# Designed miniproteins, single chains, part 99

Each design is a single chain, and the fold is of that chain. pLDDT is the mean over its residues in the fold that is shown.

## One batch from the design tools (miniprotein)

Design m3664
Fold by ESMFold2-Fast:
Structure m3664 (fold): chain A 70 residues (1-70)
Amino acid sequence: GADSLKGMVEMARKQGMKDPNQIAELIYTEAKSEKLSKEQVLDVLREMKERGIITDEEIEAAEERLKEAE
């Protein structure tokens, strides 16, 4: 769920993942594994941005990745 996505993004940052596209792919893969809707993923990304966990560039990359999968 939402907590799993947040934990994964925080772990990726801790492990030195700096590329927005790599973080976007991680988000996409976990969203598909958890069977989350695009709306649910976007809501979680918004919450993570409000907490300072994710950047605008990473959100944009994740949105584009989700759009390509449609």
Scores: mean pLDDT 76

Design m3665
Fold by ESMFold2-Fast:
Structure m3665 (fold): chain A 63 residues (1-63)
Amino acid sequence: ARQELIDFLMEHAGMSRENAQALVDALLSSDPSSREALLELLGKDSGLTPEQIERLRELLDSI
C-alpha cells in the first residue's frame, strides 16, 4: 500500500523517490482536512488529473 502510493507519485507526478516518500508520509500523518488540502494542492501544482487524485484517495483509504 505505502509502496504503491510512492510508485504512483513517481510515475504520474514525476516525483523523485525521496519527494514521493516525504509526501506519502505527510499524507498518512495528516488529519483528514490537511490531507484533502494536500491532495487539492497536488491537483493544482503537479498536473495530476481529477481521476488520478481520486486514485490517490483510494490508495490512502486502503492503508
Scores: mean pLDDT 78

Design m3666
Fold by ESMFold2-Fast:
Structure m3666 (fold): chain A 78 residues (1-78)
Amino acid sequence: EERSLRIRLTITRLVAAAGEAGLPLSEAVEAASKETGASKASVRKEIDRLVEEGVLVRETGADGREILRLNPAALPPA
């Protein structure tokens, strides 16, 4: 689906732009939702898929916030 692909590419780009510090899950959801016009629920669903596929890593910070990073072992998205 074109919409899902656009959301996934947008999330991946935003996380990549955040670099080694990572991107907070809440900020990723807000930014990707705004750029793609997708609902926050749809964005979270695609983030979950990217984590399951090993494209992204989701970590919990010391403050309890979830942070997204690119998996350095991941293949680039098709």
Scores: mean pLDDT 77

Design m3667
Fold by ESMFold2-Fast:
Structure m3667 (fold): chain A 75 residues (1-75)
Amino acid sequence: KLEELKEKLEKAENLEELLELALELLRLEEDPKIILQLIGLILRLIGLLLDNEESKEVIEEEKERLLELIEEAEK
């Protein structure tokens, strides 16, 4: 399931898709530390969407943040 999330993350092209993937990871995750970091990322993504701050650079940065959390969840 985490490998499938990484594949979807590589194909994600906008912040809404990143938010959907972060929510999917949140539903699968049981580690309180990772859950707390995911909630922080989700709130950040919502803020960026509400502010219409969607650029290629922002998308790439948020993809990296979510990838780090997926990799931590694999440990």
Scores: mean pLDDT 81

Design m3668
Fold by ESMFold2-Fast:
Structure m3668 (fold): chain A 60 residues (1-60)
Amino acid sequence: GPDEKIEEVREYSIKGLDALDKGDIEKAIEYFEKARDKALEIGGEEGAKAAEEAIEELKK
């Protein structure tokens, strides 16, 4: 259901944060891009916005 799809977005976001903790900025961006794409597919504007902001911060 919708909760499961939101969980998938969260999983990608968590992987992005884990990559950041390890200093792998490029991998973090890739995971956040996946989270954004997934959020857009399910109409999750908040999730998509959060992922986009993370990507912008990491890319400067």
Scores: mean pLDDT 78

Design m3669
Fold by ESMFold2-Fast:
Structure m3669 (fold): chain A 67 residues (1-67)
Amino acid sequence: MNLEELIKKYEEEIKKDPNNAQAWADLAVAYAEMGEYEKAATYLLKARNLAPDHPVVGAAAERLASL
């Protein structure tokens, strides 16, 4: 699965459940891997606002920091 396919998958998950912090965090990582860092940061903030203590948010932040 390439980044474009992953983004589409996560967008579909968000469309079904906009409160899915996992999908927002995954979308942030996918956009960061595409070099879209501003979008990635925006989506990571969305995930953090929904579930600040969720492990996926910390993992996504670490991934973004390593890019």
Scores: mean pLDDT 80

Design m3670
Fold by ESMFold2-Fast:
Structure m3670 (fold): chain A 107 residues (1-107)
Amino acid sequence: KAELIEKAIELIAEGEKALEAGKYEEAIKLYEEAIKLAEEAGSDFVLGLAYYNLGKALAAQGKYEEAIKAYDKAIEYFTKAYEETGLESAEDMKKKAEAAKKEVEAK
């Protein structure tokens, strides 16, 4: 579990670097790989992080419908993580995903 979570977080960090560099397709691929590892690990919080970042990359490409679906998944997983752990960062990330979804819906 720990090794899968570690690798998923590493992939999310590499995806953020790709996103900052404007390499949207590369970022999406890295986030999709992170999602697979986080699912195998059963980490709702890391699944939320991966879907949130996937939504950001999709929105940057103008794929607004796909971005909204990714943000909905992020909200779902952060909600589960908060309910299971009481982790304040999960509640904070849920609010960020909700705000990002509203921004995309306004387009």
Scores: mean pLDDT 88

Design m3671
Fold by ESMFold2-Fast:
Structure m3671 (fold): chain A 90 residues (1-90)
Amino acid sequence: MLYRITITDAAGNPVAGAKLRVVPGGQEATTDANGEAVLPLTIGTPVLLEVSQDGELIARGMFVATDQPQTVELLGKDGLVLFAHIEPLE
């Protein structure tokens, strides 16, 4: 299934130009100016989402892909929190 993933900071601002990577599987995409990227995920499989910017891993979080929208908290160093808003595209 395809998913639109929107990355925001703790204030709700989009995080553009960030590289998303799914582990295991290795699917990758880069967020656009709206913080959005599209990634293929398998429903029911637990995955780790890694967010990198300028070659540095800045935040990560685990989730299970479903047929419903969900928001996942991504934790980084020094108290950094990002959110992944995950929407199924059918």
Scores: mean pLDDT 85

Design m3672
Fold by ESMFold2-Fast:
Structure m3672 (fold): chain A 75 residues (1-75)
Amino acid sequence: SVAEFLERLARIEAELARAERELPLSERDRELIAEARRAVAEARAALAAGDNVAALEHLARAEELAREAVAGARA
């Protein structure tokens, strides 16, 4: 659903903002956060265009990049 999609995007945005406040970020971690934010923007644009397949692909990529950034910062 659109509601679940928007909830997942909001969770990514909150996770990225928290990582920037609370974690010691390397340059690589900051690059991954920037890529995750770009993927979030692409997911929103695809949803607005009615391309639900592309929207979900960009959302999944954003989740993957955010997870990688947080895992790297915690290592």
Scores: mean pLDDT 86

Design m3673
Fold by ESMFold2-Fast:
Structure m3673 (fold): chain A 55 residues (1-55)
Amino acid sequence: SLEEKIEELEKKIKELTKQYNEAVANGDKEKARKLVIEEAGLTVKLMHLWLQKKL
């Protein structure tokens, strides 16, 4: 359950990274900024799940 949630978030973060690179390549600064914020939020959630797994 926790490991599955971690893997799911990792996959979603990778997907957002691809979208970010595409937005940057297209010069879409607003979309790139939104994607960075979204990715940061998911990364924090991922770290919290990792801490829960260790505790």
Scores: mean pLDDT 83

Design m3674
Fold by ESMFold2-Fast:
Structure m3674 (fold): chain A 83 residues (1-83)
Amino acid sequence: EPSERAAEALEEAARIIDEAHPDNFDAVVLSTLLLIGAAILKKYPASREEIVRLLEHYVEAAKKFGAPEEAIKILEDEIERLR
């Protein structure tokens, strides 16, 4: 299930970002945005192309924030699996 796996990847990336940056406002905003994406993917079917595009946007946001490499890798690995 592409949407379910992508949602799980977003949830895990959000957890890593939050744990690495406790009490950081930008990290709270970014992790919340990832969790919103995960919730949407769990409720609404999306195509592989749509999921890849969404994950690419989150990877860009995470890189601009300076998120942990492990969080970025989780999202990039999921994109590669969907391509």
Scores: mean pLDDT 85

Design m3675
Fold by ESMFold2-Fast:
Structure m3675 (fold): chain A 78 residues (1-78)
Amino acid sequence: SPLEEIAAEVLARLAPHLTPEELAIVQDILDKALEESNGDLGRFMKLLMERLKEAGIPQEKRALLAEAFSEVYARHTA
């Protein structure tokens, strides 16, 4: 799905900015948010942002992810 491709590209962009432990957490949260959102972008973003915060991912890294997602999404939906 387009969201799966977007999530993979966002994760690749963020990987150099994450520790190995953070990368594993972010990947797991992305995969589960994709499954549970059933293609609904609003639900996906809500689940993603809430769970990243609950998992203790720092605010600056969450902001970087949100920015990367916005940029990648705009490219895939243009």
Scores: mean pLDDT 83

Design m3676
Fold by ESMFold2-Fast:
Structure m3676 (fold): chain A 50 residues (1-50)
Amino acid sequence: TPEELVAQRQRAVDFLQRQVDRAAPGSAERAQYEAGLKRAQADLAAAQAA
């Protein structure tokens, strides 16, 4: 359902935000998580618009 998809995408955003917060500033690992977070945020926005 749309609500389940939104909830799933929100959990992905929350997970990636925690990974960004835990990663060392300026590290390649943090940059990868930040890229993933931006994609997850876009996916969440798309699910909310459906």
Scores: mean pLDDT 85

Design m3677
Fold by ESMFold2-Fast:
Structure m3677 (fold): chain A 81 residues (1-81)
Amino acid sequence: SLEEIEAHAKRLVNELLDYVDEKAAGNPEKRAQLEELVLETAKRMKEIIDEGIANGEPVEEVKKRLEEVAEETRKRIDEIV
């Protein structure tokens, strides 16, 4: 369901924000940079959800693509810190 997909995306975004808090502790400039990456990721996730629904994509395929985008953002965070 859309509700299930949106809940999954929200969970992934919250996990990324927690990761930013861990990695940017004590550095406001780095925190702002990493939070911007998470914001970009959230916007990309919204696009993936909208496209998946428009195309009748299975819930599990949409969730997998959301997880891949979250993992890519986590790797980018690791490269910056």
Scores: mean pLDDT 86

Design m3678
Fold by ESMFold2-Fast:
Structure m3678 (fold): chain A 57 residues (1-57)
Amino acid sequence: KEKEIEELEKKIEELQKKIAEAEARFKAGDESALKEMLDAASELLALAVKLVVLKRE
């Protein structure tokens, strides 16, 4: 359980970095980066919910 929590936290951190990079690209005029931001944000939310559930078990 603790190992799984650590693994999820690391994946969440990587998704946050991906969102930040995509946001920078979008501001530079790459509209395809908006799709990447939204997809990564959706995945981040799903993992955050799973992390909360695991911490309660």
Scores: mean pLDDT 80

Design m3679
Fold by ESMFold2-Fast:
Structure m3679 (fold): chain A 113 residues (1-113)
Amino acid sequence: MAPRVLVVEDDPEARAALVARLEAAGYEVVGTASDGAEALELLRDPAQPRPDVIVLDVDMPGLDGLAAMRAIRADPATADIPVVAVSSDTSPEVIEAAYAAGADGFVSKADLL
């Protein structure tokens, strides 16, 4: 059974590339969001399949990736879904902030795109 993934990425080209890579690797992409607010809307939509993992870009404007991650962890309905943080910034400060916000993993965009 293929793991179900929700992809959250503000850049449409990066989002499309990440979807293609995940599907080629055997994952089922059940939804995509361009920001944290859309991601939360999809996670709360009963018509959307529940993801087994969320791949979330922390570099997003608006409701930023860290705020979105904290919101996912604050909601009992979504708090248990694993989150893999993705960033072009691999500084120790960004990695630490992602894990502090509730990330279960961290991956560089350079390794994915």
Scores: mean pLDDT 79

Design m3680
Fold by ESMFold2-Fast:
Structure m3680 (fold): chain A 96 residues (1-96)
Amino acid sequence: MSAEELIREARELIEEAREALEEGDIEKALELLEEALLLLEEAIRIATPSQLPEIRELLEELKRLTMEVLKRAETLEQIIRAIALSLRAIGLLLDL
């Protein structure tokens, strides 16, 4: 899979996560954001320098949506997952 394909799929998952949050589906939003992060981690591994700004933008949006999940979390498991996801996204942003 190309970095361009991974970036596109991650963007689609992030947009779906936003829609899930608007509908109040916290579990679906978390699952979609976790999947998007895995794609962005792989994209960083194979990306060219010209693709890094778009990956950074998507990681910032993922972090923002994860903070919204944290505010609306219904279970302790969701809170823990959201914190873990935020920390992973921050770690990737620091290495970019």
Scores: mean pLDDT 88

Design m3681
Fold by ESMFold2-Fast:
Formats: C-alpha cells, sequence, structure tokens
Structure m3681 (fold): chain A 75 residues (1-75)
C-alpha cells in the first residue's frame, strides 16, 4: 500500500542519516544528501498534488537501500 511505501521510505531515510554520522567518507555523504534531497522532493510533490507516486517512491527506496549497503560495507 501507499502507506507502507511511505513508512519504509521514512525508516530508510532515518537509517541513512544515522549511518552518515558514522562515516567520514565525504563522497558517500554527498551521495546520501543527494538521495535524501530527491526523496524530500518526491514527498513534497505528494503534499502539493495529494497523489502518492508509488512507483517513483519504490525506485527511490531501492536507491536508498543500495546506498545504505554501500556505506555499511565501508564502516
Amino acid sequence: SAEEVLKELEELEKELRELMKKTDDKELKLEAEEELGLADIALGLEKITGEVHTDLLKKIIEQLKELIEKIKSKL
């Protein structure tokens, strides 16, 4: 459901922000900030339009998961 997708996105954003505090890799931090920015834009569009673009959010979720894995591999 849309609610489940939004909850998963929120949990991944929180996990990524916590991992950013644990890494000193500036390049990974920049990638993380860029992905978080895209997520915030997508969520902002939903607040304006009232529509949940589930497919777009799922793609962002996949990108966040890949980045989280990448950062964890460097810790």
Scores: mean pLDDT 80

Design m3682
Fold by ESMFold2-Fast:
Structure m3682 (fold): chain A 106 residues (1-106)
Amino acid sequence: ADELYEAAVEAMKEAGIELSDEVKEILRNAVRSLVYVAGLSPEERERAAKETEENLVKQAEKIESDPKFVEAVRAVAEGLRRAALDGPEAFPKHIEEMRKKVLEIA
């Protein structure tokens, strides 16, 4: 859980995107939800993980509506979903892909 949260925060920081404490809390809650969802049945985990991704983006957009910020949050949310569903062995791959996408958006 902490590894994915820290990777997401670092990716945004490297891209020059400052996160408020409120956005960080939303992100931390989303990571916790994704870790929980990864333990569900294959059919349920896909649906619930996608719902968590979409909810993270919607919550962040309500706090900061800047288009580049919202696009960066979408990239982070997708990367976190993929990492959580694929499991810890795939974290480095998905974290690096997420980092690259966030840097391209910024």
Scores: mean pLDDT 83

Design m3683
Fold by ESMFold2-Fast:
Structure m3683 (fold): chain A 74 residues (1-74)
Amino acid sequence: MLEEAEKLYEEGLEYERAGDYEKAAHLFSLAAAKYLQAGDLEKAAEAYRNLAEVHRKLGDYESAERALAKAEEL
């Protein structure tokens, strides 16, 4: 479970560096869900913060605010 979450998170970082923010957002969202299932709240919050950052880069400020709220609730 945790290993799967880490792989998704790492892929998200790779796509973010490549400028593919839509794919990065998808991967960070999946990673956050898997980290929550594994009980790793710290890593889930980190994934939500990165999700918020890529949504900001896409100009989707509403989705960015929702992702930040998720991170702050953990």
Scores: mean pLDDT 86

Design m3684
Fold by ESMFold2-Fast:
Structure m3684 (fold): chain A 112 residues (1-112)
Amino acid sequence: MEKPKDAKYEVRIRVRMTKEEAEEILKADSLEDAMAVIGRALARNPDAEVEFESTLEQVRALEAGEPVLVKIEVYDRETGELLGEKVFDGLTPEQWRAAQAAFRAAYEAARA
């Protein structure tokens, strides 16, 4: 997916997980769906890793409704190979809050 050239800020999420979980993220229609997959994977798999590469300023820009791009880079945890990336742009503060809530809900449900 091509990076929007007028995006002022970029939030990067790097995940290391199974190929099957990677495919679910890459097929997600929304950041909320993608974050739910990440939450489930992290709860179920002790070797799954997630890393957020962003500044507080970038997060505040997203919450203020400024143009922010969120990029999810998905790596195979066994090989370290980049399996793919998913890009979400034009996110609203409501969509970002929903995505965070979806991650948390999926994580807690998978641990139960």
Scores: mean pLDDT 75

Design m3686
Fold by ESMFold2-Fast:
Structure m3686 (fold): chain A 86 residues (1-86)
Amino acid sequence: SNKEKAEEILEEMERIVAEIKKIAEENPDNEEIRKLLLEAEILLGMARIIYGVGLVRGEIDEEELERMEKLLEEMKELLKKAEELA
């Protein structure tokens, strides 16, 4: 279901945020990595809002799922940048 797919996206996004957070903690003087962490947390927050709105309505639409998938893709790019800066 779209709900199950959305939950999988959120779980993957939470894992990526945890990875960026670890990189930031290991590189405390790197301002750029801290900015990437903040950006990743914002993307996760946006995905959670989309998921929550879908739950209140009783269904997650394909358009909502596509928006969440795009946010996950953007977050994967942030992780790659954090790894390159570490």
Scores: mean pLDDT 90

Design m3687
Fold by ESMFold2-Fast:
Parts: sequence; C-alpha cells; structure tokens
Structure m3687 (fold): chain A 59 residues (1-59)
Amino acid sequence: SLEDEINELQKKIAELVKKYQELRKKGAPEDEIRKVSDEIVKTMKELARLKKKLQEKRG
C-alpha cells in the first residue's frame, strides 16, 4: 500500500541520516558524506511525492 511504501521510505531516511552522522563523526571523505547526503535528499523527494499521492486519494 502507499502507507507501507511511505513507512519504508521513512525508515530508509532514518538509516541514511544515522549513516551520515557516523561518517561525519569518523571524518570520512567529503565525497562519501556528499553521496549519503544526496541519497537522503533523493529519498525525501520521493517520500514527498508519495505523501501527496496519498493526500489526493484521501481527499
């Protein structure tokens, strides 16, 4: 369902944010940090799209 997809993306964002924080704490290369940051942004945009679709379906 759309709710299941939204929940899955929210969990993915939480995992990516945790990874981002861990990379920053260990002083990982900026390229690695940027890749995770880009993935967070991409996943957040997809989440926003699904939430809009769910809102349209609920009225």
Scores: mean pLDDT 84

Design m3688
Fold by ESMFold2-Fast:
Structure m3688 (fold): chain A 78 residues (1-78)
Amino acid sequence: MSEEMQERVATTPPVKEEELRKKLEELIKLAKEVGVEESAIEEIKKDAEELLKQGRTAELEVGLEAEIELLKKHLEEK
């Protein structure tokens, strides 16, 4: 199928970026608490930044929320 890519139009609003960055920071904090390696944390951050740049904010938001919930469960079930 034909795809339209207009990254210039798909710009992430600053307020949404701030919210997603806060969620990413929370995810990183939780990942460190569960003992996730720094290299894996860097990959998570890189993927989040890439999704943010691509305007895939809904996908990033859902992904961050799901990961945060999983990490919280791991921390609380210990």
Scores: mean pLDDT 72

Design m3689
Fold by ESMFold2-Fast:
Structure m3689 (fold): chain A 60 residues (1-60)
Amino acid sequence: GMEELEKQLEELQRQAVRAYLAGDKATFLRYAEQAMELQLQLGKLSEEEAQRILERLRTL
C-alpha cells in the first residue's frame, strides 16, 4: 500500500545519503534516481520537477 511505498522511499533516501557521504557517486545516483521515481509514482513531484532534480544530481 501507500505506507509501504513511503517506507521504501525513506529507505532509498537514507541509502542515497549514506552513499553520498561515503563518496560513492554511482551508488548515490542509483538510489537517488529510484527515490525520484517513487516520488513521481506517489504524486509528490511532477515529471518536470523530477527531471530538474535528476539533472542537478548528475552535476555533483
Scores: mean pLDDT 81

Design m3690
Fold by ESMFold2-Fast:
Structure m3690 (fold): chain A 73 residues (1-73)
Amino acid sequence: TEEFLEEPFRLVEEAKKLLEEGKYEEAIKLAKKAIELAKYALSVLPESELHKKYEEIIKESEEIIEKAKKKLE
C-alpha cells in the first residue's frame, strides 16, 4: 500500500528519460505529477530522512520542467 509513496521516484526517472528523448511535453506532465505526489507525501509523513528525498524529487522535477519549457519556447 506504499506504492503511492514510491510513485514520485518512478515518475521523476521516467520524466528524465523523456527529457533525454526530446519528449518535452510528456516530461513536464510526469514531472508535475511527481511534484504533486511528493508534496502530498511531505504533508502526511512526519519529518524524517524520507522528507529530504521528497524535497529532492520536487527540486529535480522543477528542473525538468524548466529545461523542457525552455526547449518548447
Scores: mean pLDDT 81

Design m3691
Fold by ESMFold2-Fast:
Order: structure tokens, then C-alpha cells, then sequence
Structure m3691 (fold): chain A 59 residues (1-59)
């Protein structure tokens, strides 16, 4: 799981800790909150946030 988080971070220009934070939000509060965090706080596009959340749901 840590290697997959690193690969996702590299793909979207995020640190491992930022990807871990998004996964924590997804697990605790759901996909909509995780997407909002990725767009507003980490500067991803809405499409990139949707893609990353879908990938994190598989982990």
C-alpha cells in the first residue's frame, strides 16, 4: 500500500503524506469530502481528483 501511495503521489504531483491524507479523508468522510480537499487544498482539477479518489477506493 505504501508503494502504491508513492506511485499515485508521483502521478498527480503530490507527496506520499498528501495522498495518505486524502485516503484518510476518503475512509472517514467519503468520496465527496476527499474530492473537495484534493481540488481546494491540493490544487488538482475536478477530473484528477475523481481519478485519484477512484484509485484510492481500490486500496
Amino acid sequence: SDEELRELGEKYGLSVSQVRGAKQLLDDMGAAVARQYLVKDMGLSEEEAEELVARLEEL
Scores: mean pLDDT 83

Design m3692
Fold by ESMFold2-Fast:
Structure m3692 (fold): chain A 69 residues (1-69)
Amino acid sequence: SVRELLEEARRALEAGDVETALRLLEEAIKQAEDDPELVKSLRAARESLRAGDVVAALAGIAEALELLE
């Protein structure tokens, strides 16, 4: 599920594994394709991570998890 991918991505980032977190975010975006608000939030988290802003990426993952209720 998207939630499981995001929880795994958060754990990867907490462990310093940026490559795994990027892969998991891309998979979450693919699975969330029918939810434009969730996709927008996930894309923002991915762009933060690509820019090296791990704190912003973690915040974006937390926001996406809230959208999943």
Scores: mean pLDDT 84

Design m3693
Fold by ESMFold2-Fast:
Structure m3693 (fold): chain A 59 residues (1-59)
Amino acid sequence: MDEVKALEERLEELEERRKRLEEELKRETDPNRVAALGVEISAVSLEIRELKRRLEELR
């Protein structure tokens, strides 16, 4: 039960972080920074997917 709540809170944090990175990406014109932001967004998206998988297993 406590694990589910912790995962939900972490998921919320990561979704907010991804949203911020996506907003930065929309305004970025430097190809090197676009690539760097893309890598960060991908990493955060993988963490979100893993947390969602964990939540699915715990229901």
Scores: mean pLDDT 82

Design m3694
Fold by ESMFold2-Fast:
Structure m3694 (fold): chain A 71 residues (1-71)
Amino acid sequence: SKAEELLKELLELAKEKGDEEAVELAEKILENLDKLNPLVVIIGALLAKDALEAGRFEEAREVLERLLKML
């Protein structure tokens, strides 16, 4: 699915940036993807990706944590 593709891209980006916390958060979301609304995951992944690319690591982690709170 598009949500899975975007989360995998986000996971790769987090690894490239060396943000281990963002990597762990993205992996937890990917493990629970079937329990989450795909549109919410897509929007959250895009926001987190934008934040990581801009060097706003804290903002990216906050977005991912909010996705996990929906479980």
Scores: mean pLDDT 85

Design m3695
Fold by ESMFold2-Fast:
Structure m3695 (fold): chain A 70 residues (1-70)
Amino acid sequence: MSPDQVRNTLNSIRDGIVGMLRSIGVPQSQVDQFRGDMQSYIDQMVNNGYSEIQAVSNFQTRASQIVSQM
């Protein structure tokens, strides 16, 4: 899969989580921090040639860790 396809998949998942967090009233500062952190992580994984399967797995683990601390 191309780097652009991996990035698009992860950006879609991130945006879905961001939308959900906003809808349930999570403070904007925490939503912005999550979005920024996940964007940096997505860019890091894509630039390092991670497969979609590995990138999605890593993304899910990190997202769960951050959301659990909110």
Scores: mean pLDDT 83

Design m3696
Fold by ESMFold2-Fast:
Structure m3696 (fold): chain A 58 residues (1-58)
Amino acid sequence: SKLEEAKKLIEQAVEAGKKGDIDKAQELSLEALKIMSELSEEEKKELNDYGEELSKSL
């Protein structure tokens, strides 16, 4: 699903950030944002919550 693809992109962006690959992290984050435009309001909230939980692991 689009929500699952966006979650994977956010996860990959966080991992790239942890490795210091900031350019890769930004590209992956932008791709996730593009998918977000096609999500429902509930799915957008779930995706934002998921990203916040991942960022707490940094």
Scores: mean pLDDT 78

Design m3697
Fold by ESMFold2-Fast:
Structure m3697 (fold): chain A 63 residues (1-63)
Amino acid sequence: GPELEAARRALEGARLALEQRDAATAKVAIHEAQYILETSTDPEARELAREAIRLAEEALRLA
């Protein structure tokens, strides 16, 4: 569904940010993932969003 697709996009963005050490991309991924955690009740989408935040925060530490 659209929430799961949004969570997968946020995770893809977080992975890209970590690979490229791109702080701007990481901040976007965190924002999108936080929105999913605030609005979604889908446990799979929520887990993907949490993973996206963890990876994006790592990208920010390395950038």
Scores: mean pLDDT 87

Design m3698
Fold by ESMFold2-Fast:
Structure m3698 (fold): chain A 64 residues (1-64)
Amino acid sequence: MSREEQIRRLKEEVRRQLEEAGLGDRQPAVVAALDTLAAEGHDIETLRSAGRTILRHLVEKAQA
């Protein structure tokens, strides 16, 4: 599987998780953040970690 394909799948997964959490309006900002990290040369594991951290932070803020 290519790095580009892995990044595309990660973005799809994050987008779906945001929709399920009622945070669909945040999708463009989160996807842009992941695209920036990818453009800076970060590996897929770093991108997955960043996506998970952003999701957790947004969900926690929404519940507060």
Scores: mean pLDDT 82

Design m3699
Fold by ESMFold2-Fast:
Structure m3699 (fold): chain A 82 residues (1-82)
Amino acid sequence: GSAEVLREAAKRAKIPEVAGTLEKAAQYEENGDRSKAARYLTAAALIAIGDILDAQNEEERKKAMEDLKIVTDALRRVNELE
């Protein structure tokens, strides 16, 4: 279900803060707190965007862009499951 989608996204995320925020979203989804899950999923996207803006080199920017894609794909998949 949605919790598994978020947990798999957390495992694929390369930036620790993005991964940790997605893990919290998965935990809230498992507990039925969809409102908090949605907030943490949104927070993960904003963290990835911030990391893109703060990137000092192309490798950091690419990593943050890849994590943003992981988060936005998870958001789409969660919405398709509802």
Scores: mean pLDDT 87

Design m3700
Fold by ESMFold2-Fast:
Structure m3700 (fold): chain A 56 residues (1-56)
Amino acid sequence: SALEEALARQLFAFDPGVDREAARKLLEALFSHLGLSEEQVEAIVELLERLQREAA
């Protein structure tokens, strides 16, 4: 949870308008060998979407 939140906030800070699908592909590419599950990647994307919605 804390890791997913930190990563989502970092992505939002880096590119607040990053597309959800692009973010998922980037996270999958970066984390496929880092021990993050597909569920964790989806959680990060969902948190990013939530941050984008709250900023609008």
Scores: mean pLDDT 74

